# Designed miniproteins, single chains, continued (3): the designs that were tried, part 27

Each design is a single chain, and the fold is of that chain. pLDDT is the mean over its residues in the fold that is shown.

## One batch from the design tools (miniprotein)

Design m8977
Fold by ESMFold2-Fast:
Structure m8977 (fold): chain A 94 residues (1-94)
Amino acid sequence: MEEEAQRALEEARRLKEYAEKVEKIDPSTGKAYRALAYVYAGELLKKHPELRELAEQFIDEAKKYAPDIVEEALKNPEAARAQVEYYRDYVEKK
C-alpha cells in the first residue's frame, strides 16, 4: 500500500473516532457531524483504488444515518470538509 493511502486510512480512522466522541456529547449535533465525517472519510479513501470498497462502506453507513446530509455533502465535499474541521477544532479546544 502506498504511503499516501496509509495516511488516508489513518485520517479516516481519526474522523470516525471524533464522530463517535461528538455523538456521545451532543447526540443531535453528533448525528450530523458523524454523517459529514463519514462522507469526508469516504472521499479521502476513494482516491485510492485499493480502498474504494472501504470508502463505499463509509458513505453507505452515513446514508443510513442521515441521508439528506450525505446528499448535500456529496454535492459539496469542500463544505463538508470545512464543517468537519470546524467541529474537530472546537472539540479539541474545549
Scores: mean pLDDT 74

Design m8978
Fold by ESMFold2-Fast:
Structure m8978 (fold): chain A 55 residues (1-55)
Amino acid sequence: MKATIKYDKETKTLTVTSGEATVIDKETGEEKVLKKGEKVDAEKVLKVLDAEILY
């Protein structure tokens, strides 16, 4: 199931609004699973897996 992520350009933050998304850390290449309501700094993310990003 695809998750939905909202990008906030002012804070450069990705927030999971539905489901669970996997993000790849830009510095380490580590996979992190984010659940609904969790946030990550977009500048520290290499890529997002199985999620739709809303701008």
Scores: mean pLDDT 79

Design m8979
Fold by ESMFold2-Fast:
Structure m8979 (fold): chain A 64 residues (1-64)
Amino acid sequence: AAAEAAARRAELETAVRALEEAVAQRDGHEPAALVEGARALAALAEAAGDEETAARARALAAAV
């Protein structure tokens, strides 16, 4: 449903923004943990059909 798709996109966007902030402000975060999180988020976004969020998450994994 459209409402479910909108809620899912909002959740995925919130998650990718939080991860982008964690990467930018990394205060002792292990790079491996950030890469794993980014890859997991990319897979979830791809499964949900949110290719924009998946691309952002993949870019984060490559940047760490």
Scores: mean pLDDT 75

Design m8980
Fold by ESMFold2-Fast:
Structure m8980 (fold): chain A 66 residues (1-66)
Amino acid sequence: MTPEQKKKIEEAEKKLEEAKEKAKQGDIDEASRLGQEAARLLMEAGVDPKEAAQKVTKAISEGQKE
């Protein structure tokens, strides 16, 4: 994995954590926006689109469960 890919994955993971926190707060619009940004970063780093979407869905779902 290149340094660029690693940096994008780390940034995506940070945005997924932020999306989870926003979902926990009930800010679903912001959670969705952050999730979309995370998915884009994951895909740019070479992660499969289906896998990226699953990670986003899991983060938001976990946030909503409190």
Scores: mean pLDDT 81

Design m8981
Fold by ESMFold2-Fast:
Structure m8981 (fold): chain A 66 residues (1-66)
Amino acid sequence: MEIRVGDILRAVEDVDLPQPDFLRLRVGDKVLVEEVVDEEFVRARSLATGATGLVPKSFLEVVGRE
């Protein structure tokens, strides 16, 4: 999956990881990608809450792009 800054992604699974740097998401939540950190993680902002954090790419799918 090709993920870029400015993409709108949707969580395909719940994200509730026990590390403080991770964003909590429920399946179906949408996020805006602010930074592609590496091959495994993005830094994203929740469109519902405005919270930011790390999200594993494997938990996300691209649903929109401006």
Scores: mean pLDDT 77

Design m8982
Fold by ESMFold2-Fast:
Structure m8982 (fold): chain A 70 residues (1-70)
Amino acid sequence: SAVETAKEEMRRAPDREAAELAIRAIEAAEAGDLEEAARLAREAALLAGASEEEAERAGERLVALAKKLA
């Protein structure tokens, strides 16, 4: 059906997958799992087209923010 096709397109869209990983990264950071938060943030950035250096910085920034809010 058109609905199932739309769901598959959203799941296959790189921006949608990146958004889902970014949400999971935030949830991991809130739970105190900083290693998982950094990993997911890096994966989200890479899927969104960031370089490896930009992706590493994204993970570092999320971890730094989580530590300030703890």
Scores: mean pLDDT 74

Design m8983
Fold by ESMFold2-Fast:
Structure m8983 (fold): chain A 88 residues (1-88)
Amino acid sequence: VIRPSEEEFEEAARLAEEAARALGLPEEDRRAVVNGAAPAAAMALSGAVEEARREIEEARKEVEEADLPEEDRRRALLALRVAERLVE
């Protein structure tokens, strides 16, 4: 199991915040995107790119299967799209 360093998580969060700002998202959506995308992006930064891609795919299936409120589902899917962009 790859565990990213604090520095890698900080860099991943910064990249996710930049991507969310580039998409013009409101602050609440940007916060959700950073929280959702940073873990996978940090894994990729630590060299675990294939593991990061797998985690994103598994998370997407969980979101699709979960009975989430529409807003929570929308934010989770936004975070997954940003994570995919940052990993590849």
Scores: mean pLDDT 79

Design m8984
Fold by ESMFold2-Fast:
Structure m8984 (fold): chain A 69 residues (1-69)
Amino acid sequence: SNEEQAKKLAKQGKKKAEEGDYEGAIELAKQAASLATDPEVQTLLQKAISKAQKGDYEGAVKYLEKAIK
């Protein structure tokens, strides 16, 4: 399902961020947001992307964790 794929992409994005690949993490989070059908999950992913783009990688990871549940 789209929701399962979004969750998988968000998990991969978190792993990339933990590896220091912030560009890859942002790309995966954007893909997850495009597939997510739950508005709450979409909002959390958008917040994660915004935090990462501002250099707040710890904040970004926290929002990714909330999106993944």
Scores: mean pLDDT 84

Design m8985
Fold by ESMFold2-Fast:
Structure m8985 (fold): chain A 49 residues (1-49)
Amino acid sequence: MEEEAKKRALEIAKKASIPWMQEAARSGVMTPEEREKLLKEYEEKAKKA
């Protein structure tokens, strides 16, 4: 269900402290593609740091 993905995105957003991502996940406006891209960027930044 898309609800699972939204919940997952919200959890990741709050952990990463990304305000707009958290808001988008909350409102349910975030698309699967946006969610995946943001997740990958966050992960890449974490690896680099």
Scores: mean pLDDT 63

Design m8986
Fold by ESMFold2-Fast:
Structure m8986 (fold): chain A 74 residues (1-74)
Amino acid sequence: MSLEELLEKTLEKLKAAKTRFEQRSVILESFFEAMELGYSLEEIEELAKEIKKEFPDLESFVDSLIKWIKRELE
């Protein structure tokens, strides 16, 4: 799966999510999938940037996950 396909899938799931909990679960699932597929930290940060652009209210959660991923990949 390409990074763009993962982004599109994630955005569709986020639009379908009915609660903040479901939105956070979708983001977590997407980031773990990106890590499993072997995407670089830079590519995961691009994914995060696009998610924050479409869902700015999720920015703090997304940023917290990126900080966690940086620690895991370093």
Scores: mean pLDDT 82

Design m8987
Fold by ESMFold2-Fast:
Structure m8987 (fold): chain A 84 residues (1-84)
Amino acid sequence: KLEELEKKIKEAEEKKDWFELGKLYYELGKIYEEKGDYEKAVEYYNKAIEAYEKALEEDPSNEEALKNLLKVSAEYLGLVVKRV
């Protein structure tokens, strides 16, 4: 449900819940990758990376944010490398 994800993203943005934003942007990136929209997939993976980086700035001990940051970064690089 793309519309439901967009609503959750707006709510997380209002709360400045960077960890939740990272998860939501990653999920949206996966949806666009599955649709073959690699430009949007790359855009949302990059937004997820930025959100997880901000989450780690607020709480450097958030191991889940670090693990998710590494996972999304790997998927982002995989798409960029295959498209070059």
Scores: mean pLDDT 82

Design m8988
Fold by ESMFold2-Fast:
Structure m8988 (fold): chain A 55 residues (1-55)
Amino acid sequence: DVEELFKKADKVKEEIQKFIEENGRPSKEELIEFLKSKGFSEEEAEKIADVILSL
C-alpha cells in the first residue's frame, strides 16, 4: 500500500536528512543501502529513493 509506504518513509526521511547533512549528498545506491538497513525491501528502497531524489 502506497500510503503505508509513505508513512514509513516519513519517519525514515528525518534520518535520511541527517545522513545527508553529515555526509553530503548521497548517491541513489547509498540511499538504497541506508533504507535497506532500516528494514525496507530492495523494491521499496528504490521507490523511496527515487521520490526523495526528485524532491
Scores: mean pLDDT 73

Design m8989
Fold by ESMFold2-Fast:
Structure m8989 (fold): chain A 57 residues (1-57)
Amino acid sequence: SADEQIAALKADLAQRAAEIDAENAANPDRKREREEAARLTGEALRQIGDIIDQMLS
């Protein structure tokens, strides 16, 4: 039963991975927008960090 549960979990994970890959392939612009948003968020967090460092200095 444990081996069956592990096999089922592996199958579910493989299916989920395929669904994500299909979604990314179908919506490449959405993927790019998410990547750009992550980059901008990183820049904003860095700027906030710089402000905090300046306040603590």
Scores: mean pLDDT 74

Design m8990
Fold by ESMFold2-Fast:
Structure m8990 (fold): chain A 77 residues (1-77)
Amino acid sequence: MDKEVLELESEGSLYTMKGTIYKLQGNYEEAAKAYREAARKFREAARIAREAGDEELAAALEATAEALLREAEELEK
């Protein structure tokens, strides 16, 4: 579990950074795609954490994913 959650969080963080860089460059389409990929990684990590009984970590990861999806939605307008 720990390695899988850590790997997914690392991938989510990487895509979040890519999204922020694209957004700063005005490339909103690529930024939205990156934020969606980040959200998917964090949601997968949240699922694994929840299955392992870590409700607090799962809730935090899900909240992060929701924030990223809201950001992506705003950039697609």
Scores: mean pLDDT 86

Design m8991
Fold by ESMFold2-Fast:
Structure m8991 (fold): chain A 89 residues (1-89)
Amino acid sequence: MEEEITKGVIEIALAVLLTSLRNEKFPEEHLEEIERLADEVIAALDAGDYAKALEYAKRLREFLKRVGASEDALSLVDLVIKTLEELLK
């Protein structure tokens, strides 16, 4: 139950992130890579591989920082990373 709730929180955070970036008119090529990395996080979560999900979440954060995403966007990915790190304890 706790793990299912945590997966839901991560999925919602990633959906909010993508919606926010689309509203900010982020370049389509950057959105494609962000969606790909977010999909990898979700796929790893569905497989129960939290360590792999954390790796992709960290890659997503590095990409967002590199392409100049907002502090709000970075905060959403930081929430995902923190949630995954707590699951791995």
Scores: mean pLDDT 82

Design m8992
Fold by ESMFold2-Fast:
Structure m8992 (fold): chain A 67 residues (1-67)
Amino acid sequence: SKVDELMEKIKELGEKIAKSTDVEERKQLLNEIARIANEAFELAKGDPQKQQEILDLVDEIFLKYEE
């Protein structure tokens, strides 16, 4: 599904953040993750379980790399 494709892209961007040594690159990747997550969340509007999976994925990445 489109939602699953977007979630996979979020995971790939999270891996790029883990390997990045540049603060500005990490900020850009976090902004890209937020944009993709918003799109995925809207597409999953009729599926509360899928919306929660998206939120959990984003929270995991932001907790590790934004702080």
Scores: mean pLDDT 81

Design m8993
Fold by ESMFold2-Fast:
Structure m8993 (fold): chain A 77 residues (1-77)
Amino acid sequence: SVEEMIKKADELEKAGHYRLAAQIYEEVADYYESKGDLEKAAEFYRKAANSYRKAGLTDKAVEMEKKADELYKKLGK
């Protein structure tokens, strides 16, 4: 389930496995976007961005931030 994916990503983040946590947060964001839950999608793209940045993957972090920003624009935020 998506809830189990979130729990796994949170546990990986706490353990310092930032790249793996970021990949799972990105998959969760993609899932919510596919379901039309744009607010949750944006939130999880932001979490993915933060974890990618901690992993030293700056370009991927910027990509995730841009996805979140585009979703907030669609929400009128």
Scores: mean pLDDT 89

Design m8994
Fold by ESMFold2-Fast:
Parts: C-alpha cells; structure tokens; sequence
Structure m8994 (fold): chain A 85 residues (1-85)
C-alpha cells in the first residue's frame, strides 16, 4: 500500500510537470495512467496496476529528462496497452 501510494504520487507529479511544458502530452500520459488505475480497480488487481503505473512514471521521467516527450507519451501508452491486454 505504501509503495503503491508513493508510485501514484510520483507519477502524478511527473505528468503534471510534463503538462506544464506540453499540455497535450501531459494529458495523454495522465489518460494512460488513469486507464490503468481504472482497470486495476475494476479487476481487483491493484498491485499489478500500481506496478504498471510505477514503470510508466519511471520510464516517462527518464524520457522527459532526455527531452524526448513524444517518446515518453508513446511508452506510457505502450505500458498501459500491455497491462490492459
């Protein structure tokens, strides 16, 4: 629960920062994030969902730090699609 809460908080902070730079990219990352959480809640598999959003946040931060915002959006969507499959 503590690890999950931290991952959610860190993810939202990263996506909020992206949204300040590129509002469209930030919204797309948040939409992918929220889609994973909604599916995890519906399935009762919150641990898997939190792991997926944790990976999404870490990868997005790495790509954004490199100035690769569009790749960050694509990676967030890829992680969401993999979790939802």
Amino acid sequence: SEKARKALEEGRKIFNEVEKIDPVAGKEMKDAFDRVIAAAEARGTLAGGYEAVGQMAKRAKSLVDEGKIDEGVAEAQRIADRYLA
Scores: mean pLDDT 76

Design m8995
Fold by ESMFold2-Fast:
Structure m8995 (fold): chain A 70 residues (1-70)
Amino acid sequence: MEEEARKLIEEAKKHFDEGNYEKAKSLFERALELDPDNVEALSLLGKVYEKMGDLEKAREYFERAAALRR
């Protein structure tokens, strides 16, 4: 399960770098289904929403990532 989440995060990063934000979002959401407390996936999904102009969703994911670092 952890290895599957890691692979999804790597694929999502590739799509994010290519500007394919909808695909990156889908892959990060799937990674979070396997590992809900993955700080990297939460932070990067926040960046995806920011790039898509959904600032409220971006804030929610950034706050979730920050809470897990406490």
Scores: mean pLDDT 83

Design m8996
Fold by ESMFold2-Fast:
Structure m8996 (fold): chain A 60 residues (1-60)
Amino acid sequence: AFTLKIETPSAELAEELAKRLNEEFPDVEASAEGKTLTLVSKGDVRRHIAAALIAIGEAL
């Protein structure tokens, strides 16, 4: 499994991104704790990378 932590500008954005990523990427488990978004890959690295790029793009 691969784990990535992303700092977002707000806790609200982190929570919204976690919900969205869990819906779109079944191989990725997304969770929010404060401003920190955590992504855990359950299998396919490509799914994890796609989810991470979306999260980073929304945070910028």
Scores: mean pLDDT 73

Design m8997
Fold by ESMFold2-Fast:
Structure m8997 (fold): chain A 63 residues (1-63)
Amino acid sequence: MKEIVAGENPDVELTIFTTDGTYHVKAESKDLKKVLEPFKGKFQGLSGKFTLEQAKVIVEVVS
């Protein structure tokens, strides 16, 4: 799994892991979970600390 860091003051910390079309998300923001729903099961693994906007971009790129 590749660890990515958004910088020293992230809005959220997330770990995303997929297996067999499902995903596991550990997130501090409720909004982040809503953003990730359309992309469940579409990426292998990602961890890091991000702003909400950065998390959206990462999910879009990974999907």
Scores: mean pLDDT 49

Design m8998
Fold by ESMFold2-Fast:
Structure m8998 (fold): chain A 67 residues (1-67)
Amino acid sequence: SPLAALRAELDRLLAEMQALLDEAAARLATASPEEQARLRDELGAQLSALVARMAALEAEIAALEAA
């Protein structure tokens, strides 16, 4: 169903976000202050993009559930 497909995509994005956070935590733990600043900027940009995609999917799910 369209709902099942959208929920599966949302789950995939959640898993991607968790993997990104886990990788960032490991890298930040051993990084220099300069590299930490760069990694935080990269993480912020990547998280912002994922959150925007998740919000769009949640809106589509809500619209289909209301129908």
Scores: mean pLDDT 87

Design m8999
Fold by ESMFold2-Fast:
Structure m8999 (fold): chain A 55 residues (1-55)
Amino acid sequence: MTPEQQAAHELSARVRARVDAWMAANPDATREQRIAEAHRIAREVEKEIEEEQKK
């Protein structure tokens, strides 16, 4: 597995976990709010992975 493939897998796993947690905390959220938050979470996770790769 290449470093790029590993990073992509980690990104997907973290985004899914955080989206699931956010949805569990916000059960009344609209579809539009869920989509907006999924995009926000994806950007945050991407930044975190980039920072971790600077180790």
Scores: mean pLDDT 78

Design m9000
Fold by ESMFold2-Fast:
Structure m9000 (fold): chain A 57 residues (1-57)
Amino acid sequence: SMQDKIAELWEKFTEALGAGDVEEAEKYIEEAASLLEGEKKERVLEMGKKAIEVAKS
């Protein structure tokens, strides 16, 4: 399902952040957001941005 794909992309995003690969992490979060519309898309992008900020600190 779409939700399963988003969950898989979020896992890949988290793995990329753990590896310090911010560029790959951004690609995965953008791909996950592209599968969504409206408020759900906005939320995924906001959560991703927040996680990247935390990982950089």
Scores: mean pLDDT 83

Design m9001
Fold by ESMFold2-Fast:
Structure m9001 (fold): chain A 80 residues (1-80)
Amino acid sequence: SLEELKKELEELIKEAEELKKKASEEDQKILDKAIENARELKEEAEKSKDEQKAKLLLQIAIGILETTIAVIETLRKKEE
């Protein structure tokens, strides 16, 4: 449902914010960009009159955050 996607996105934003607290300055910038892009897509979804389009935009936002978190975690393991 649309509500479930919004809840999942909010949870991922919270996870990204927590990850930032122990990330390098460069990784924090990457996370900030991902969060900003996700929020932009969420806002576009909320303005959309098409429920299917809104769901797709939220799924894209979720994918951006999931991918960014995974990449940052991988970069942490690759450093040193």
Scores: mean pLDDT 82

Design m9002
Fold by ESMFold2-Fast:
Structure m9002 (fold): chain A 75 residues (1-75)
Amino acid sequence: MTKTITSEKEAEDLVKENKDKNLLVEVYVDGKLVGKRKLTAGNEEQQKRLLAGLKEMVAYAKKNNKELKVELTEL
């Protein structure tokens, strides 16, 4: 599943919707892979770290007029 993220709320919703899943998360800026992370179901520390990173990437993308996409692969 691929999602375009344009706001901090969308980043928060993405992490909350997927909190109970084991996932590979791939982050793309203008089609370029910039990060990969694993999420383990129920791991709140991994969820907080991913959310912080996504919020920073949202700010970066808005400032630089770039597209932020996240690809979620279930493990």
Scores: mean pLDDT 84

Design m9003
Fold by ESMFold2-Fast:
Structure m9003 (fold): chain A 69 residues (1-69)
Amino acid sequence: MEEEIDTEVLIALGEIYLAIANLDEKRGDFEGALESYQKAIELFQQAGEAGRPLLEDAQKRYEEVKKKL
């Protein structure tokens, strides 16, 4: 089903944005990290239940980085 394929792709893209956000955070680019975490959050929300644990992780990391601004 197209929806099933889309969910898998959404999770993969979200994981890529989490990796980008982690790299930005290590560089001290907290604004760039927040942008990438926001994109990951949006993708995991679109993935629904399958993205839920990753969504929760991304949200926690977003709030932690936001405090460093």
Scores: mean pLDDT 81

Design m9005
Fold by ESMFold2-Fast:
Structure m9005 (fold): chain A 74 residues (1-74)
Amino acid sequence: SIAAEAEALARARGYSAGMANLVGQLAERLQVEPERAVEMAEGLLNGQPLPEVQRALSPSVEAGREASRRLAEE
């Protein structure tokens, strides 16, 4: 999968497991190439995230939490 390829690229470049997981998530959510996902993750860590990355992570995480909470109430 694109996520697995992005994670493998991050690990090959010496990034931590946490960073590799972030890179994989970005590649999957934004459907971007592994190298682009690494660039996006580096921007996040440097405090300069692209707007698309902020939207993909923060609102998606919030939406996922809300959906899980609603399902748990059923």
Scores: mean pLDDT 68

Design m9006
Fold by ESMFold2-Fast:
Structure m9006 (fold): chain A 79 residues (1-79)
Amino acid sequence: PVATGERVQRALTLAREILEARGADVSDIAIADPPALGALPPEEATRLYLDGFARAAVEAGRVSPEEAERAREEALRRT
């Protein structure tokens, strides 16, 4: 089993790579820590971080909501 922090970082890296492979610049998108992160199972913590990343990328105008959602789902599935 991978520690929660390691799984989150792997998923975030993968989501960034997926979007960048499609031509989006998301390398500078900052993600805030979700509330109650320490009480969550690794998969739920990973979902919250991916949701935060997807939202931040869309709000910054770097990707469409559809592209962000696809990258989020693929990263979650592959981690």
Scores: mean pLDDT 75

Design m9007
Fold by ESMFold2-Fast:
Structure m9007 (fold): chain A 86 residues (1-86)
Amino acid sequence: MKLKIEFRNVTEEQKEQIKKLAEDLKKRGLKVKLEIKGDTVILEIEGLSVPQQIGYILKAIGLELDGAEVEIEIEGDVTTIRITLP
């Protein structure tokens, strides 16, 4: 199972938090890919269950989600979460 998280409208500080999360996940033996496109950061992770992937990632990045727009899409074995920060 593959989790793809797309963070939109991110600050430079939030990009660094997401980069640190990606490094932490790699240290745990997970397959992680990080792409940065302007103010959008895309994080792809393999090897976790869906509930653990979502909960862990949101907790680990430490982002305030008040006012954020969240969309979830499931297509086959891929779960995509799009988060637009306020």
Scores: mean pLDDT 72

Design m9008
Fold by ESMFold2-Fast:
Order: C-alpha cells, then structure tokens, then sequence
Structure m9008 (fold): chain A 55 residues (1-55)
C-alpha cells in the first residue's frame, strides 16, 4: 500500500540521517577512517533505496 511505502521511506530516511550523524561524530573525534567511509557508503546506499521506492 502507499501508506506502507511512505512509512518505509520515513524509516529509511531516519536510519540514513542517523548513519550520517554517526559518521560526522566519529570524524570529529578522529575515529577510524575506514569505519567512517563504511558509514558514509551505507548512507549513500540508503539514499539510493529511498529514491528507488519513490518511483
């Protein structure tokens, strides 16, 4: 249903935002660059999935 799709998109947007927030926090702390890169790549994949669902 359209409502289920909208709720799924909202959840994915929340997870993407949280993932981006974590990557930024780790970068500010001088965290592991490889972990930061993985989080940023995960956020990008989530963004692509959101775009796919909006079609």
Amino acid sequence: SEIEKELKILLLEFVRGSTEWLAERLRARGGDPALIEQLEETAELLEKKIEELRK
Scores: mean pLDDT 87

Design m9009
Fold by ESMFold2-Fast:
Structure m9009 (fold): chain A 60 residues (1-60)
Amino acid sequence: MTREEAEELVERGKEAEAAGDYETAMEYYSKASQIFKELGDEESAEEAEKLGVRALTKIP
């Protein structure tokens, strides 16, 4: 996994969230966060994790 893949996953998460698919959005954000952590980018990982938590709170 690369930074480009993690950034793409964040964008897919945002698209899913805009479509109201919060479960799919959470999965994309979680994957992005894991990749950023693996790359040592804790700031981007934390940002993706926060987006995932936000999406998770909107799942019925």
Scores: mean pLDDT 80

Design m9010
Fold by ESMFold2-Fast:
Structure m9010 (fold): chain A 55 residues (1-55)
Amino acid sequence: SAERERRIRELEERIRELEREAVLGRITGSLSDEEIAALAAEIRELEAEIAKLRE
């Protein structure tokens, strides 16, 4: 459905934002290891939501 497709796009966009934040944080050293791990955990959670929506 269009609503599901929209939700998947929103989740994919959020994942891209978090990936950019993690990469920038690693390059600049502005994020701690704990903060980087938290971003990775959030990305995994969003990927799981996308997988559920694709069922």
Scores: mean pLDDT 86

Design m9011
Fold by ESMFold2-Fast:
Structure m9011 (fold): chain A 77 residues (1-77)
Amino acid sequence: MKELEEIIRKLREKGLDSEAELIEEGVRAIEEGDRLTAEIHIGMLLIAAGVYKLAGDEETAELLERAARLLEEALRE
């Protein structure tokens, strides 16, 4: 999905390669039908978003929350 690719790009531009990889792994899990791994990665993204929000990085938190929502929507299809 183009929006997830844009979020991944923005995270990598910020030097947040681990968070970008977390999204890429979530996408792969959905494509492979690994629902459990996808749900774990969604949970990890939401935890990371909470940490960045507490640190005052609301832009990164919003990107991670958006990625989690998009992955959740893909899992429902």
Scores: mean pLDDT 86

Design m9012
Fold by ESMFold2-Fast:
Structure m9012 (fold): chain A 85 residues (1-85)
Amino acid sequence: SLLSEATELLSKVMSPEQAREIAQAAVDTFEESSKTKSPGYALNEAAKVVIEKARALGLSETTARIAASGALTPLAQKIAKESKR
């Protein structure tokens, strides 16, 4: 569900194929970091991966920042649910 939500949000600013690749990397990074690190750290690592992947695809810095915000939204919502806030 996180992957599908992130992919849908990213597809608003890039191709569906690019959105899927970046969303997958963000979710994988978040889940891996969440095993041993704080939720805030995991979100920061996911954001970093989104920006790095967007740059590798030749997207503008502005688009990379928008993509990071979009991918982090469902991840932040998961953290909020886990913390029961």
Scores: mean pLDDT 78

Design m9013
Fold by ESMFold2-Fast:
Structure m9013 (fold): chain A 88 residues (1-88)
Amino acid sequence: SLEEKLKEFREKLKTASAEEAVELIKEFTEWLLKEKLSDAELWRAMAEVTEAVVEYLESHPDLPEEKKQAILDAVAELGRTLLEERRA
């Protein structure tokens, strides 16, 4: 379920390196594309991933800007992907 996958994502993110965080976001995006989810579920996924990433970045203030940008780029790509799914 989406709820179980979001819980797994949040738990893995808590102990992830910056590189692992990017990979987790990419894997979650790929999972969303394979699942037949409603628009409401896709928007919930985007909101909860964004919230978890904000919390992660606040917990890691000393991360280099390049690594923070890579994580933010991964979230932006998730958002772009979900918008395209809504138009398809």
Scores: mean pLDDT 83

Design m9014
Fold by ESMFold2-Fast:
Structure m9014 (fold): chain A 61 residues (1-61)
Amino acid sequence: SPEVIVVESEFVDKSGNKVKITLTIEGDKLTITYTVGDKVFRSVRTLSKEEIEELKKFILS
């Protein structure tokens, strides 16, 4: 089965809004989802094998 890596971070901004950032790595796809209050933003990127390995080393070190 394909490996899926999920990393989440939550904080409160200076205006009191709850911010959640989720990074999902699945195969060659990086999905970045960030939620600010009731707004959701999503970005999907296709990464090279080398970029995925570098990102994994940074996150999973």
Scores: mean pLDDT 79

